# Designed miniproteins, single chains, continued (2): the designs that were tried, part 69

Each design is a single chain, and the fold is of that chain. pLDDT is the mean over its residues in the fold that is shown.

## One batch from the design tools (miniprotein)

Design m6530
Fold by ESMFold2-Fast:
Structure m6530 (fold): chain A 71 residues (1-71)
Amino acid sequence: MIDQDEVDAAFVTMLVALGLRAGKPEEAAELAIRWLKERKDVSPQAVDEVIRLLREAGHEELAERVEKAVK
């Protein structure tokens, strides 16, 4: 139900975090964009959290790319 959507949102957030730790920020951003676009009803908080993680990691251009692609 709604809880499952939150779990899916947590999954994409974790995937981005792992990609950043692996030194693959571009791949992480591209995977997040693909995953978010395949979901028709994605929590706005999930999108904002992905953008926040990319910005905090110093990848402002990737954060903007995610925002433009999904929002």
Scores: mean pLDDT 75

Design m6531
Fold by ESMFold2-Fast:
Structure m6531 (fold): chain A 113 residues (1-113)
Amino acid sequence: MALATATVSADDLVAAAKAKGAKRIVLLATATPVGGATIVSVTARAEGQDEASASAGGGPAVAGVTVDPSQTRATATVTVAGEDARVEVTLTVYGDGEVIAEKTVAVELRAEP
């Protein structure tokens, strides 16, 4: 069975937290399957930090990672089983324990030909 992956940038959300002078930044990525997609994993990653990942068996998956305020980049990567799948990825950034910014991206994934 083919696997498909997509990566969503949270750089804009990290920039918003940095603009507020936040000293502790956390990115939370939630992937929700649409149209019967099966989510295999979600990974949240920040530049210079260890990856955090979660696995799902057909339900939503959540992963979180701490972002150092000196860093500029954070991403979420979702992996799904199947040839074509749609996933809704919600990225939430916390600064010093408060929600600073959130965005939701609908991602269409296609298996490699």
Scores: mean pLDDT 74

Design m6532
Fold by ESMFold2-Fast:
Structure m6532 (fold): chain A 62 residues (1-62)
Amino acid sequence: SMAEEALEEFKRIAEQASKLPDPELARAVVLMAGATLRNIARQKGDEEAVKAIEEALDEFLA
C-alpha cells in the first residue's frame, strides 16, 4: 500500500501550505493535493491509501 507515503506527503504539503499568506490559497493547495493523491490511490486500487487520505482531508476541513 502507498498509504504511509501518501499520508506523509499530504502532511508535508499541508505544513508548507500553512506558510502561505493567503488562507484561501493555502486551503486550495491542500485540497488539490489531497484530491490528486486520492485519485492516484484509487487508480492503483489501494483502498487503504484512499481511506487514509480521505480521513486526513476530513481532519483538515474540521
Scores: mean pLDDT 86

Design m6533
Fold by ESMFold2-Fast:
Structure m6533 (fold): chain A 66 residues (1-66)
Amino acid sequence: SEALEVAIKGLEEAKKLNNVSAAVRALEEALQHAPEEYKPAVEEALRKAREGDLDGAIELLKKALE
C-alpha cells in the first residue's frame, strides 16, 4: 500500500526530529488513503503515536506490509 509506505517514511522522519505532531499528521493522512483492510493497523499505529510510541507505530505498519 502506497499510503502505508508514505506513512512509514513520515514516521521515520518524525522520529529523527522527535516530532510527535508530524507523526500523527502522517498517520491521519494514511488513514484517509489506506485500503479498508489496512485501516485497523493504521488506527492502532495512530494510537501508539499519540502515546509517543513512534517505534511501535513504525513496526505495526511494517508488519502490516509483510
Scores: mean pLDDT 83

Design m6534
Fold by ESMFold2-Fast:
Structure m6534 (fold): chain A 60 residues (1-60)
Amino acid sequence: VPPPASDEEAEAIRELARAAGVTVQQVYDVALRHGLTPEQLREWAADPEKTAAFRAEALA
């Protein structure tokens, strides 16, 4: 698995991981499968409903 393309992507992944209560690796795997951008990751982290949906996806 390649590392995040940028510091912004890495930060967005860490933010969502903390918000969703999952590991950075789980966020990264989901983001790669769905082709999520750093902007989308930040949007998911900022919205409690989207964060909960992401947690369900990451734990499946």
Scores: mean pLDDT 75

Design m6535
Fold by ESMFold2-Fast:
Structure m6535 (fold): chain A 76 residues (1-76)
Amino acid sequence: MSREELDAEVELALATMEAAVIRNIIRQKGKLTPEDLKELIEAYERALEYARRIGRDDVAQWFEEELKKAKEELEK
């Protein structure tokens, strides 16, 4: 594994953890705000970029679907 691939995997892990934290905050509040959705979308977009960069198509597909759902929710 190259240093570039390792860095991308670390970034994917960080973005994934950030998205999980945001999702947990949303659940705890019982309210879905546009601000929370925007932060979640941003985390998903970063995770998707890095997943595609390292060739994890299964992970990329999952983030793509979640991103689509979050964007649809933001549009209401």
Scores: mean pLDDT 79

Design m6536
Fold by ESMFold2-Fast:
Structure m6536 (fold): chain A 68 residues (1-68)
Amino acid sequence: MEELIEEEARWAREVARKAGLSEEQVEEVEREAREVAEEALREGKSRSEIVARVIGVVLRAIGDALDE
């Protein structure tokens, strides 16, 4: 299960990098993705819900970067 958190954090980092975010923004996205995944796991959420929350973090970060 912790492997899922690490995989999702790594995925979030890769997507943020490919979207053109700065290294500082990429590190922040990875951190937030890990935090929301850990919280969802602690709350007993399903794998699908954990993944959905991580996707939400990435999409919001990309949107924020585009809006300056």
Scores: mean pLDDT 80

Design m6537
Fold by ESMFold2-Fast:
Structure m6537 (fold): chain A 98 residues (1-98)
Amino acid sequence: SLKERREELFEKDAEITVKNAFDFIDEYNLPKEIKDLLEQLKKALKNKDVKSAQKYLDQLTKKVLDYIRKENLSPIQAARLTTILGSFHFVIMLMEKI
């Protein structure tokens, strides 16, 4: 059906977006606390647990913004990290529509 096809396409796009975001974040060598939240978020997304994914994304966002301030990251580095957080939010929004 059209609905099943749309759900399949959304799932594939979400999976690619998540994979690309995690690969990019690993390059930043983020603190263990942030990496632990990323792993929790990844598990929640894999399990289609929208509520837990949103909770971990909220916690991750706070920790990433704190890291940006504490380490005095450049505007470009800060923009890249916040863009990745936006990618996770986009994936969660797609999951909510399915």
Scores: mean pLDDT 76

Design m6538
Fold by ESMFold2-Fast:
Structure m6538 (fold): chain A 118 residues (1-118)
Amino acid sequence: MVNLTESGGGTFAEGSSVTLTSKISGVDLSESLISWWRQKEGEPLKFVASISPSGKKYYAEDVKGRVTISVDPAANTATLSMSNLKKEDTATYYTMVSAVVDGVPVLAFGEGVKVTVV
């Protein structure tokens, strides 16, 4: 069973930095597509960043230059580092994993971690 647990949320000052961490189990992170998504109150779920099994990274235009996605397969972690936090970054952040396990496509989301920028 695939499990994702995010941490590193809380309340942060505008202009500060945050690092969100996702502990992932049940998949090989080196062979998985890993992405971060966020949902603001009253808005749809939106893409933030992704990293493919080949190491290719993609970032949403509104956060490009302020965020970095990283994966450590040995530690079973994915991280999202955000700098120069804005009030618009206030959201619940989710990790998504897309992989093939025993020949079956798997798509899983974590429970999310809340970030509030004041």
Scores: mean pLDDT 86

Design m6539
Fold by ESMFold2-Fast:
Formats: sequence, structure tokens, C-alpha cells
Structure m6539 (fold): chain A 80 residues (1-80)
Amino acid sequence: SLSPEEAEREARDAVAAMDGHIAEIEKLLKDPNASKEEIIKASIRAMAVQLVGETFADRFPEVRAAVERGRQAIKEAEKK
């Protein structure tokens, strides 16, 4: 099991990773030259990070918030 300090570090890393993938989705959604396939691939990458984030979301509210931001970004990507 992770120590409390290690768990907090992993939670911060998970938030940063999720926000990075969300930013990539948002960038692609604003790019008129982005293909649907690129948007789908970015969404799949974000979904993988969210699956990891769910392991910390019940313990860390900031992870839950990042998971919810990711869910919203993925839903917007699916509308394209």
C-alpha cells in the first residue's frame, strides 16, 4: 500500500495528467484541421487516465473534480 505522502503525490500526478489530456482534447476541438480520428484517439487517452484517477477519486476531492472535468471534455469530443 502507498504511504499517505506517496498517495498524495500520485493524486497530484493523476490530476496533472488528466488536465493535460483535457487540454489536448480542447486544443483539437478548437483546431479546424483536426480530424475526427485525432479527437477520438485523444478521448481514448483521457479515458485511460480517468480509469486510473477513479482509484484515487473517493479519497481526494481534487481527483474527483479532475475526473469530472475529463468526463465533460470527452462528452464534448463525442459530439464531433
Scores: mean pLDDT 84

Design m6540
Fold by ESMFold2-Fast:
Structure m6540 (fold): chain A 57 residues (1-57)
Amino acid sequence: SRLAELQAARATAAEMLAQVEDPAALERLRVQLEVAEKLRRIGDEIDAELAKRRALR
C-alpha cells in the first residue's frame, strides 16, 4: 500500500540520519540534496521547453 511505502521511506531516512555522526558529513549531504533538487527542477524545465519546440516542428 501507499502508506506502507511512505512509512518504509521514512524509516530508511531515519536510519541514514542515525548513521551520520559527523556534522561535516551532514552539511555535505545537505548541499548534495539541495543541488540534486535544483538539477531535477532544471531538467524538468528543459524537457518542457524541448517538448514545446518539437511540437512546433
Scores: mean pLDDT 72

Design m6541
Fold by ESMFold2-Fast:
Structure m6541 (fold): chain A 78 residues (1-78)
Amino acid sequence: MSDEVLEAEITLSLGRMYRAIGKLLASRGKLEEAIESYEKAIELFREAAKSADPEIAEEARREIEEAEKEIEELKEKM
């Protein structure tokens, strides 16, 4: 039996890494690549948001809202 909560924590952490990559790419003017990294982060956060752990699910939902806002801001610069 895999630890579902541990898998959700790993998925959330991977989403945060892709979000960090998106921020780095955006800071370097690679706006399209930054958006792709944020979109990957959102996919991972959506998976983590399915967790039965309410703290992980709530954190993942907050991360989705922040990443979606960052994508909108980048699209305004393009």
Scores: mean pLDDT 85

Design m6542
Fold by ESMFold2-Fast:
Structure m6542 (fold): chain A 70 residues (1-70)
Amino acid sequence: GEKEELEKEIEELSRKAVLAVIQKDYKTAVELLKKMIEKLKELKKLSSGEEAERLDQTIERLEKTLKKLE
């Protein structure tokens, strides 16, 4: 379903972001992190309870990382 597709997209974006950091391509890493945050926010809208709280924590951590890179 939509939720499973979003989870897969987030995993793929995460792998690409890690590779970009290893390659020192921080511009691409920033763009990928922004896309991940957008997809995580979409996933949170489809989630509730403890899952939504966990996603909120992940989003907050990634947003803090993004602010340090900007």
Scores: mean pLDDT 84

Design m6543
Fold by ESMFold2-Fast:
Structure m6543 (fold): chain A 87 residues (1-87)
Amino acid sequence: KKIPLSEAAKAAVEAALAALKKAKGKALAKAIAAALLAIGANFLESRGEDASDDIVAAAELALEAGKLAGDPEAVELAEKALELAKA
């Protein structure tokens, strides 16, 4: 009836939200892009569609944003999301 979201899709949203907390300038632009892709991926999965490429792209952008912001917690969450997306 309701399609549960994958662990990878959930992790991508968490990583994008974490990246947004401390991101400024260039890092903020990447964090916003990650959040939009993660939201889109969750929408696609809620409809039973494959969002694997969008989840990977969101996790990669969140990782770049976390690294640019110097936020180790955001980097860790993004690396976990990317690992789940590529599994």
Scores: mean pLDDT 79

Design m6544
Fold by ESMFold2-Fast:
Structure m6544 (fold): chain A 68 residues (1-68)
Amino acid sequence: GIAEAIAAVSSALSSGSGIITITLSDGTTFTFSSSDPQKGTAAVLSLIGEKPDTATVTIGSDTKTFSS
């Protein structure tokens, strides 16, 4: 679910896991460094506000798709 996508992003921000990319079902994409917590927070708020059907989270080389 979207809560699991948010948890994955929060974990990556806490661990310093490099580049994070989030792609929403409408094609909206957020790309930011784990060292940029302001952009990370903005992306999480967009996930909460937009309530997308799917969110694809890429952390470095790892990609996972979450559905609501």
Scores: mean pLDDT 76

Design m6545
Fold by ESMFold2-Fast:
Structure m6545 (fold): chain A 72 residues (1-72)
Amino acid sequence: MLDAEAGRFALELVRERAPELSDDRLNLAGTALALAAGGLMSREQAVDVLVRLGLSREDAEEAVREFVERFG
């Protein structure tokens, strides 16, 4: 289970970059960020998930970097 602070930060990072994403896709993006921070998913895999959900690769790379730097 994501910490409430980490969960809020993940959703804010993704929503700022892709405000049109559905809540289901935002939750999937947050899960990918949490898995990357926990070492259960590579940063490259998390970036690929976020790109598939609708972020640009640049935005996905920045979101993964910022989240893992703070919570990894």
Scores: mean pLDDT 82

Design m6546
Fold by ESMFold2-Fast:
Structure m6546 (fold): chain A 85 residues (1-85)
Amino acid sequence: SHMEEFIKEIAKKILSGELNVEELSKLPKEVLEEAFKIAKEEVIEKAREGLKSNETSLTEEQKEEVLESLGRMVEAINKIILDKI
């Protein structure tokens, strides 16, 4: 319930870069892993919708935005995981 909404909010903040590394590193690994999964699924689903659109194909600009957002998420999460090891 509220914990699920909290994890979703963390996922969104990871993607936007709103939370700094120190703040994220203080979160439990389980919360980070769940937030990672939600964020990744959201980005992938959005990309899938764009790619499968028969009305409008994904533009190079949109592809770049999606890839950069995915990259930021992966890099932020990798940094946090490495810092906790």
Scores: mean pLDDT 69

Design m6547
Fold by ESMFold2-Fast:
Structure m6547 (fold): chain A 65 residues (1-65)
Amino acid sequence: DVAREAGTAIRIVGIGYEYGARVVRVKGKTFILEVRKDSPGELEGAREAKRLAEEAGFELEVIER
């Protein structure tokens, strides 16, 4: 369901933004989030975004800097 997938994508981007993670790339059903490995808030946001992505059939790749 395209509408449901779009809603999930918006939530993933929103969570990333809220926790300071940067969505650096979207390729089909794959999201790439850039987070600071020394930032507990960004890491927590990445975990929540990954949970939502996996639940909805998306992949989420985290790049730690």
Scores: mean pLDDT 68

Design m6548
Fold by ESMFold2-Fast:
Structure m6548 (fold): chain A 99 residues (1-99)
Amino acid sequence: DELSKKLSELLYQVVEVLNEALSLIKDEEKRRKYGEEAQELLRKIAEAYSKNDLLAMAESLLKLGELAREAAREAGNEELVKRAEELIEEIKKVKEEIE
């Protein structure tokens, strides 16, 4: 399924941005909290994917993208913030195609 493939590609890119942002966050408590929130969202994405629930997958991926943007902002890295925002817009477009 083309939409499923696109969501999986976007998931990979969001995870890359999030991991890079987390590596730059100096506050260990904040880094841990973002990591825990990301793990919960990744669990929901995996569950939605296993059920072929593309809308639920897109909704959880959108939240993960927003978390990546927040982590990038906390890291003070404007390039990562911009990359996260671009990915959020791509996820929104895919969600519109599903709806």
Scores: mean pLDDT 89

Design m6549
Fold by ESMFold2-Fast:
Formats: structure tokens, C-alpha cells, sequence
Structure m6549 (fold): chain A 99 residues (1-99)
């Protein structure tokens, strides 16, 4: 129904705003500057963002950030990206849970 489509759109919009806030908080907790966060995919179940941060030495790092709702709140998974191949480094994955 039209109501279900509107609810799904509202949920996706809420997740996008939450993802932005959680990514900013994550970067700040590392002592890093959030340079850019670009939306790759967004729906009612998941938001995927490509994130560029700068550390205290001025070095830029690239991450893939995935936000998913859970039974207890939200899960943010942040994976370091290889800047030459743009492939995820599965040995450098951080997971954070938010209420």
C-alpha cells in the first residue's frame, strides 16, 4: 500500500541521519576529522556510506561504513578500504553498537 512505501521511505531517511551522526561520533572518538561521508546505498534495513577521515598527522584514510538496525538498537560496521584497489580490508573491521 502507499502507507507502507511512505513508512519504508521515512525509515530509510531516519537511518541515513543516524548513520551520519554515528559516523561523526566514531571519527571523533578516534581523534580524527571527518572529511567526507558519501551515501552508496540506503534502504529501510541498511545504510552504506563511503567515508574519508583525516588523522592527527594529516593522513587520509578511507572506510566503508554500514549501519543496520538491531533488536537492541543499531550496529555500525566500519571497514578500512585499500586506497589503491578500493577493496575492503577484512582484517581491519570495527563494530560499534548504539542504543
Amino acid sequence: SREKLEEELERAEELIELAKKMIEEWAKSQGWELVEATMVEADEERVVMYVTVRDKEGVEKHYLAVLEPTEDGYKLEVTLMDPKTFKPDLSNVEVRHFP
Scores: mean pLDDT 82

Design m6550
Fold by ESMFold2-Fast:
Structure m6550 (fold): chain A 63 residues (1-63)
Amino acid sequence: MEELLEELKKEAEELLKKGYSLEEVKQRIQDRVFKAVSEGKISIEEGTEIGQEVMKFAEEKYK
């Protein structure tokens, strides 16, 4: 859980720095969370929590 959260936060920040829109970043993060849940790496509940936390992080970094 914690490792995936940090990986996704780093990816979101890197994408924003490369000039991707907030919507593109959110879509990519949602896709990665969905894949992790589908592969059984995390639960649906954990995926929801990670997704929400990364989205908030991206929004704060974007302004």
Scores: mean pLDDT 80

Design m6551
Fold by ESMFold2-Fast:
Structure m6551 (fold): chain A 55 residues (1-55)
Amino acid sequence: MSLIEQAEAAEAAGDYASATRLYEEALARLQADPRAPQSVVDEVQRRLDAARARA
């Protein structure tokens, strides 16, 4: 919830380094949560890859 929103805000501000860090933390939490929707995991992974490419 809050980590993904913070990562999106950093990305919108052009702060791809902070966005990358926040997406990595969000992805780690999602991977630890067996109830996390697969669509959300896939979305965060794609956004992380995009942020890394722009950082």
Scores: mean pLDDT 80

Design m6552
Fold by ESMFold2-Fast:
Structure m6552 (fold): chain A 80 residues (1-80)
Amino acid sequence: QLSEAELQEAFKNADKDGNGTLDTTELATLMRSLGQNPGIGEIITMLNEVDADGNGTIDFPEFLTLMHKMEKDDYINKQK
């Protein structure tokens, strides 16, 4: 039940470089701060699904796409 504004704030807190993108390590830290505890392999899979450019990072719109995908399918918890 996190609002888009709360997700944006969490994203900014995880973006230590201030470049507007997250790598797999920063994304894992953000997910843990949201009460999720995915494995690194799951983080990499999620990143690859939304990273259309294949640059190994995720921006805020791609992060929102990921959150909406997880909301619909409970991607990490129910596919096991």
Scores: mean pLDDT 69

Design m6553
Fold by ESMFold2-Fast:
Parts: C-alpha cells; sequence; structure tokens
Structure m6553 (fold): chain A 73 residues (1-73)
C-alpha cells in the first residue's frame, strides 16, 4: 500500500538523518532515544501489519522527528 511505502521511506530518511546528526555531534541523547523508538515502532508496525490508521499516526510522528533533526543540522 502507498501508506506502507511512505512509512518505509520515512524510516529510511530518519535513520539517514540520525546517522548524519550523530556524526556532526548535533543529536542529543533524548533525540537519539526518541528517534530510535520511532524507527523500532515503525519497523514493528510494518512487520506485524498494523492498521492503516496506526501507520498514519506513526507517519505524522516520524515527520515531526525528521523536522526536529533537520533544524538541528
Amino acid sequence: SSIEEQLKKLIDRLIELVEKAQKEGKLSVEQSLRAGSLVLAGTMALLYKASEEFLEKLIEKIKEMIEEIEKAL
């Protein structure tokens, strides 16, 4: 589904940004934990076939985390 593909792309983007921010010393421990929790939640939601509504809510949270990290870079 388009929602599953969107979530997959956002997880990949979040991982990329976390790695970049960590290398540049621009990611706090709290931000690392929150981002890691979202990557885990998204991956598990895809693996266990969570509802479309649940995936949409995760997408929103991951987008917010991505914006936060991009502003720190």
Scores: mean pLDDT 89

Design m6554
Fold by ESMFold2-Fast:
Structure m6554 (fold): chain A 93 residues (1-93)
Amino acid sequence: MEKELELEIVSSLLYMLAAILRLIASRTEDEEKKEQLLKIAELLEEAARAIDKGDLEKAIELLKEAKKLAEEAGDKSTAKTLERLIKKVEELK
């Protein structure tokens, strides 16, 4: 039961982070940066849905892809946040 609650918290945080990235993208005039932010947000939403379905392996793969895109975009803060969330999901398997 506590493990399920922890996964629900991680899923909720991923949806929240995706919403924040979509908001930043909507205010971004740089088209390349906007596209990068939207792609990361989509991967986070897919990872959250995978967690909700109990597919933790798929969630980890999607989070690793999102982290790589964040690193390529120079967003070190998002990349570090995703690294911590990946570790948390791996511990909850």
Scores: mean pLDDT 87

Design m6555
Fold by ESMFold2-Fast:
Formats: sequence, C-alpha cells, structure tokens
Structure m6555 (fold): chain A 95 residues (1-95)
Amino acid sequence: KPSEEEFEVDVLEALILMTLAILENAARKGRLTDEDVKRVTERIIEMIEQIKKLDPEAAKKVIDLAIETFRRVKQIRPDLKAIDEAIKKLEELKK
C-alpha cells in the first residue's frame, strides 16, 4: 500500500534523524556513554531494517547520514570506544 508505506518510511526517517541529533547534542554536552552509544545504535539499526524492507534506497541514505553523525560524534568524543563498532555495524547494513 504505497501511501501507507511512504508515510511509515517518512516517520522512521524522522525518528532516526531526531535520535541522531539527540546523540550528537549529548556528545557535545559530555553526557554520552559507551552504553548510550550501543543502545542508540541498536534502536537505529532496528528502524533502518524496517525502512530497508519498504524502501532499500531510502535505507541507504539514512545509513549514510547515521555514519556521518557517528563520525562527528567520534570527533567530539574520541574516548568512546563504542562509536567505531557502531560505524562498522552501519557499514555492514549497506551490504
């Protein structure tokens, strides 16, 4: 059902973008932990897998945005070891 699927993809994309913005803001405020990164990464992956079933090209774009955000978070918080694993998991989703 194209209209319903398009709306669901838009909602999931918006949720991922908001989650990524919250993550980056938490990193800038020094409040982000490795456990937070792991939890956020798993939630984003679940939402991306839902998008991938509906629109694989939209999923690729969202994966690229997530990777870009995690790379910025790593520049802000190079102490967080979980970020490299998060980027690796997101790169695997593109394959």
Scores: mean pLDDT 86

Design m6556
Fold by ESMFold2-Fast:
Structure m6556 (fold): chain A 104 residues (1-104)
Amino acid sequence: FEGLERIAEALRKTALESDNPEVKKLAEEGYKRVLELIEQGKAGSGDERNRLGGEAMRLIDETLKEIEKIDPEAGKKARDTVNAELARLRAEEGQRVLALSQQG
C-alpha cells in the first residue's frame, strides 16, 4: 500500500500547485478517499486487499480526468507525476524480486 500512498500524494501535491480552488478540492477529496480504501485494505483479506487496491487506482484515474476537465495543464502535470511514480514502483518491485532470487 506504500506505493498507492505515494501515487496519491504525488497527485495531491501536483494538483495543489494549481491556482484553481476546484482542482485543489478534487485532489484533497480524492487523496482522502484513496487513503480510506488503503486503510480498509490493510484490515481485509488478500482478496479484499486486491479489490480495494484496484478501486484506489480507479479513483486516482477518475480524479485525474476531473482535474483535466477543469485545468488541463494541472491535470497533465498530475498524470505525468503519477505515471513517473508508477514506473518507479515497478522498478523497485523488479529490484526486490531480483535481490530475493540472488539470495534464494
Scores: mean pLDDT 75

Design m6557
Fold by ESMFold2-Fast:
Structure m6557 (fold): chain A 60 residues (1-60)
Amino acid sequence: MKVRTTNNDIIDDGNPVINEFREAINNGELKKAKEIFLKHREELEANPELAEDVELLSKF
């Protein structure tokens, strides 16, 4: 394959990783949220809407 279209990802409610992370934060499941952050750190750090939550988890 010579052309990829994966660079145009819209990371919002349509992304399963973002949805799972938001759900864990909303439910107060900090352990689960941290596990998601460690597994998908690059995706979560690339999303500016999650910057506050990422900064919070960096302290744990």
Scores: mean pLDDT 68

Design m6558
Fold by ESMFold2-Fast:
Structure m6558 (fold): chain A 75 residues (1-75)
Amino acid sequence: KRLEIIRKKIEEINLRMKRLADAHKARTGVTYLEITISADKKQTVVVSTSSDRAGRHALVQEILAAIEEIVKEEE
C-alpha cells in the first residue's frame, strides 16, 4: 500500500526533474548528470548540473526531502 503511494510520488518527481533537464538541454544542448531514484531502482532522472554546483545540490536535496516527507506522512 505505502509502496504504491511512494511510487506515484517518485513518478511526479521524475517528471518534474525531467522538465528541468529538458529545459536546460534546450538552452545549452548538454546533459551532465543522471540521478537514479532508488525506491524501486527503475526510476532514473537526468539533470544538467556540471555548470551549476548549487543547483545540483539543491535538486538532490529536493528529491531526498520529498521521499522522506512522503514516508513520514504515512506514519
Scores: mean pLDDT 55

Design m6559
Fold by ESMFold2-Fast:
Structure m6559 (fold): chain A 87 residues (1-87)
Amino acid sequence: MKEKVEKLLKEAQEHLRRGEGYLVRGLSDTSEEGVKDFEKAAEEFRKAAELYNEAYKLDPSNETAKRMAEIAERGAKLAEEYAKKLK
């Protein structure tokens, strides 16, 4: 159980970092490529949220996993809104 939770948290953190990277790229590019970067950011943030939620379900005492899932979900919504504004 602990090893599975740690693996989920590590994978979630990697997707969160990728989402942040794409979000920064999108903010720096007002072209059609910026839209794609925001769409990729949203996908990565959604994957991070799913993995953090899975970790929290396996270990309900892990408040950090719960908070990180909420942060990732907000990141996904923000990236989706930016993508819509550029379309």
Scores: mean pLDDT 84

Design m6560
Fold by ESMFold2-Fast:
Structure m6560 (fold): chain A 87 residues (1-87)
Amino acid sequence: MPGIAVDPATAAVGEDVTFTATGMAPGSVLEVRNAATGEVLGSATADAAGTATVVLKAVREAGRLVATVLDTNGNVLAEAHAEVVPA
């Protein structure tokens, strides 16, 4: 079963946010989106160990970030959130 860790779960504008997914099928995708706009801010494909990492550097916009693990058909297998607060 895939899982997603986020560090930090609450960030200020200008801070880095790291999403690490584990237990993924190799070749499946971790996507991170702006929850308000649906804009894809970062994505990574799982390696042979089933791990993918997305690092968002110097996050520019306050709001919610949504990370999802997708199968090859685009079905959501895992989800995590981070909150970005104004600096």
Scores: mean pLDDT 82

Design m6561
Fold by ESMFold2-Fast:
Structure m6561 (fold): chain A 86 residues (1-86)
Amino acid sequence: MTLVLTFRGLTPEQKAKFLALAEEYKSRGFKVEVKEEGDTLTLTIEGLSVPEAIGWALRAIGLGLDGYKVTVRIEGDTLTIEVDFG
């Protein structure tokens, strides 16, 4: 599966943490693309297993329950998660 993570309203500290996450996935041998636009960060991770993708969907649901604006979409082999921290 391909995972697309979009984070909006990031503080510099939060942005650094998600950039570190992108480097972690690269070090594990995944294809990772990073797009930075101000306080918005988009990570595209290719080659995730279904259990790892489900884990991300559960994390996103948890953030939504904590009061953040969260969107989760599945389109074919792509899981898209958008989180707004602003």
Scores: mean pLDDT 86

Design m6562
Fold by ESMFold2-Fast:
Structure m6562 (fold): chain A 57 residues (1-57)
Amino acid sequence: SDEEARKILEEIEKELVRESLTNPLSNEEAQKRLVERFAERMGISKEEARKIIEKLK
């Protein structure tokens, strides 16, 4: 569901924020990791993940 997808997205965003405190990430690298991890956790393609993330923003 969209609500479940939002929770997964928020979890990944929090993880990336924590990681950036140790090793600063560029906006491009952060976005790439966000899409990759979201796709993996949702069991979908990176292209499908990008579309869902865009709809949730």
Scores: mean pLDDT 80

Design m6563
Fold by ESMFold2-Fast:
Structure m6563 (fold): chain A 108 residues (1-108)
Amino acid sequence: SVVVTQEASAEAGEGGLGLLRFTVKGATFDDISWYKELADGTRIPLIRQGQSADARYAGRVGVAADGEEFTLAVGPVTREDEAVYYAVSTAESPPVEGQGTKLTVVPA
């Protein structure tokens, strides 16, 4: 069984790094996708199946893996990066997603 656990919130200074931590059990890195959700509910894929999904975020987002623990790094952050972020596993059907992490961007 797949389990996705996320922090409720994370904070970054503008121009710095946002680090969002996820625990995903029962899936491999290639089965996991990361999304940014805007206030209107629109989801922007950042990383799908280990690959950058949006050219505007290439070089600005990355994922570090350590066993079942994953860190999505967003940087340098701008106020436009203030959003809710989700990890979604497609290793089983239906897809399993976490509860979302709200990234808050504060003035540097």
Scores: mean pLDDT 80

Design m6564
Fold by ESMFold2-Fast:
Structure m6564 (fold): chain A 71 residues (1-71)
Amino acid sequence: VLDAFVEWAEEQIAKASKNPLVSQEGIEAVRESLRRIVETLSDEEVRALLEQGLADVTDPATLARLRELLA
């Protein structure tokens, strides 16, 4: 569950890192935030976020909300 969430988040970070306008420090800050979130969230909360993200992948509002958790 946590591994799937981390893999999804790393995919988003990888997409962002291909954009030359995104700084390396910004990428590292997002990764550190992700690690903190993983340490704080329960398995049930991580699963709920993954299910929401996958179900609403076409909804930009839900994706923006998930990205807020990485900031």
Scores: mean pLDDT 60

Design m6565
Fold by ESMFold2-Fast:
Structure m6565 (fold): chain A 66 residues (1-66)
Amino acid sequence: SQAELDAAVHLVTGAMYDALAKRLSGEEAIEAYELALKHYRQAVELGDPRAKEFAEEVEKKLEKLK
């Protein structure tokens, strides 16, 4: 379905920002993690359960950086 495709796109986009954030520091890392989290949360909302664990890990990282 379109929702399944949209969920997969958000999961992949979140993973790209998550990978980018790990190469950055400071404010740039926070911005990239916030984008990763936004996309992971959208993937969860659209029905991809794999994104939930990734979202939780990014939330935990953001708490440590802020």
Scores: mean pLDDT 86

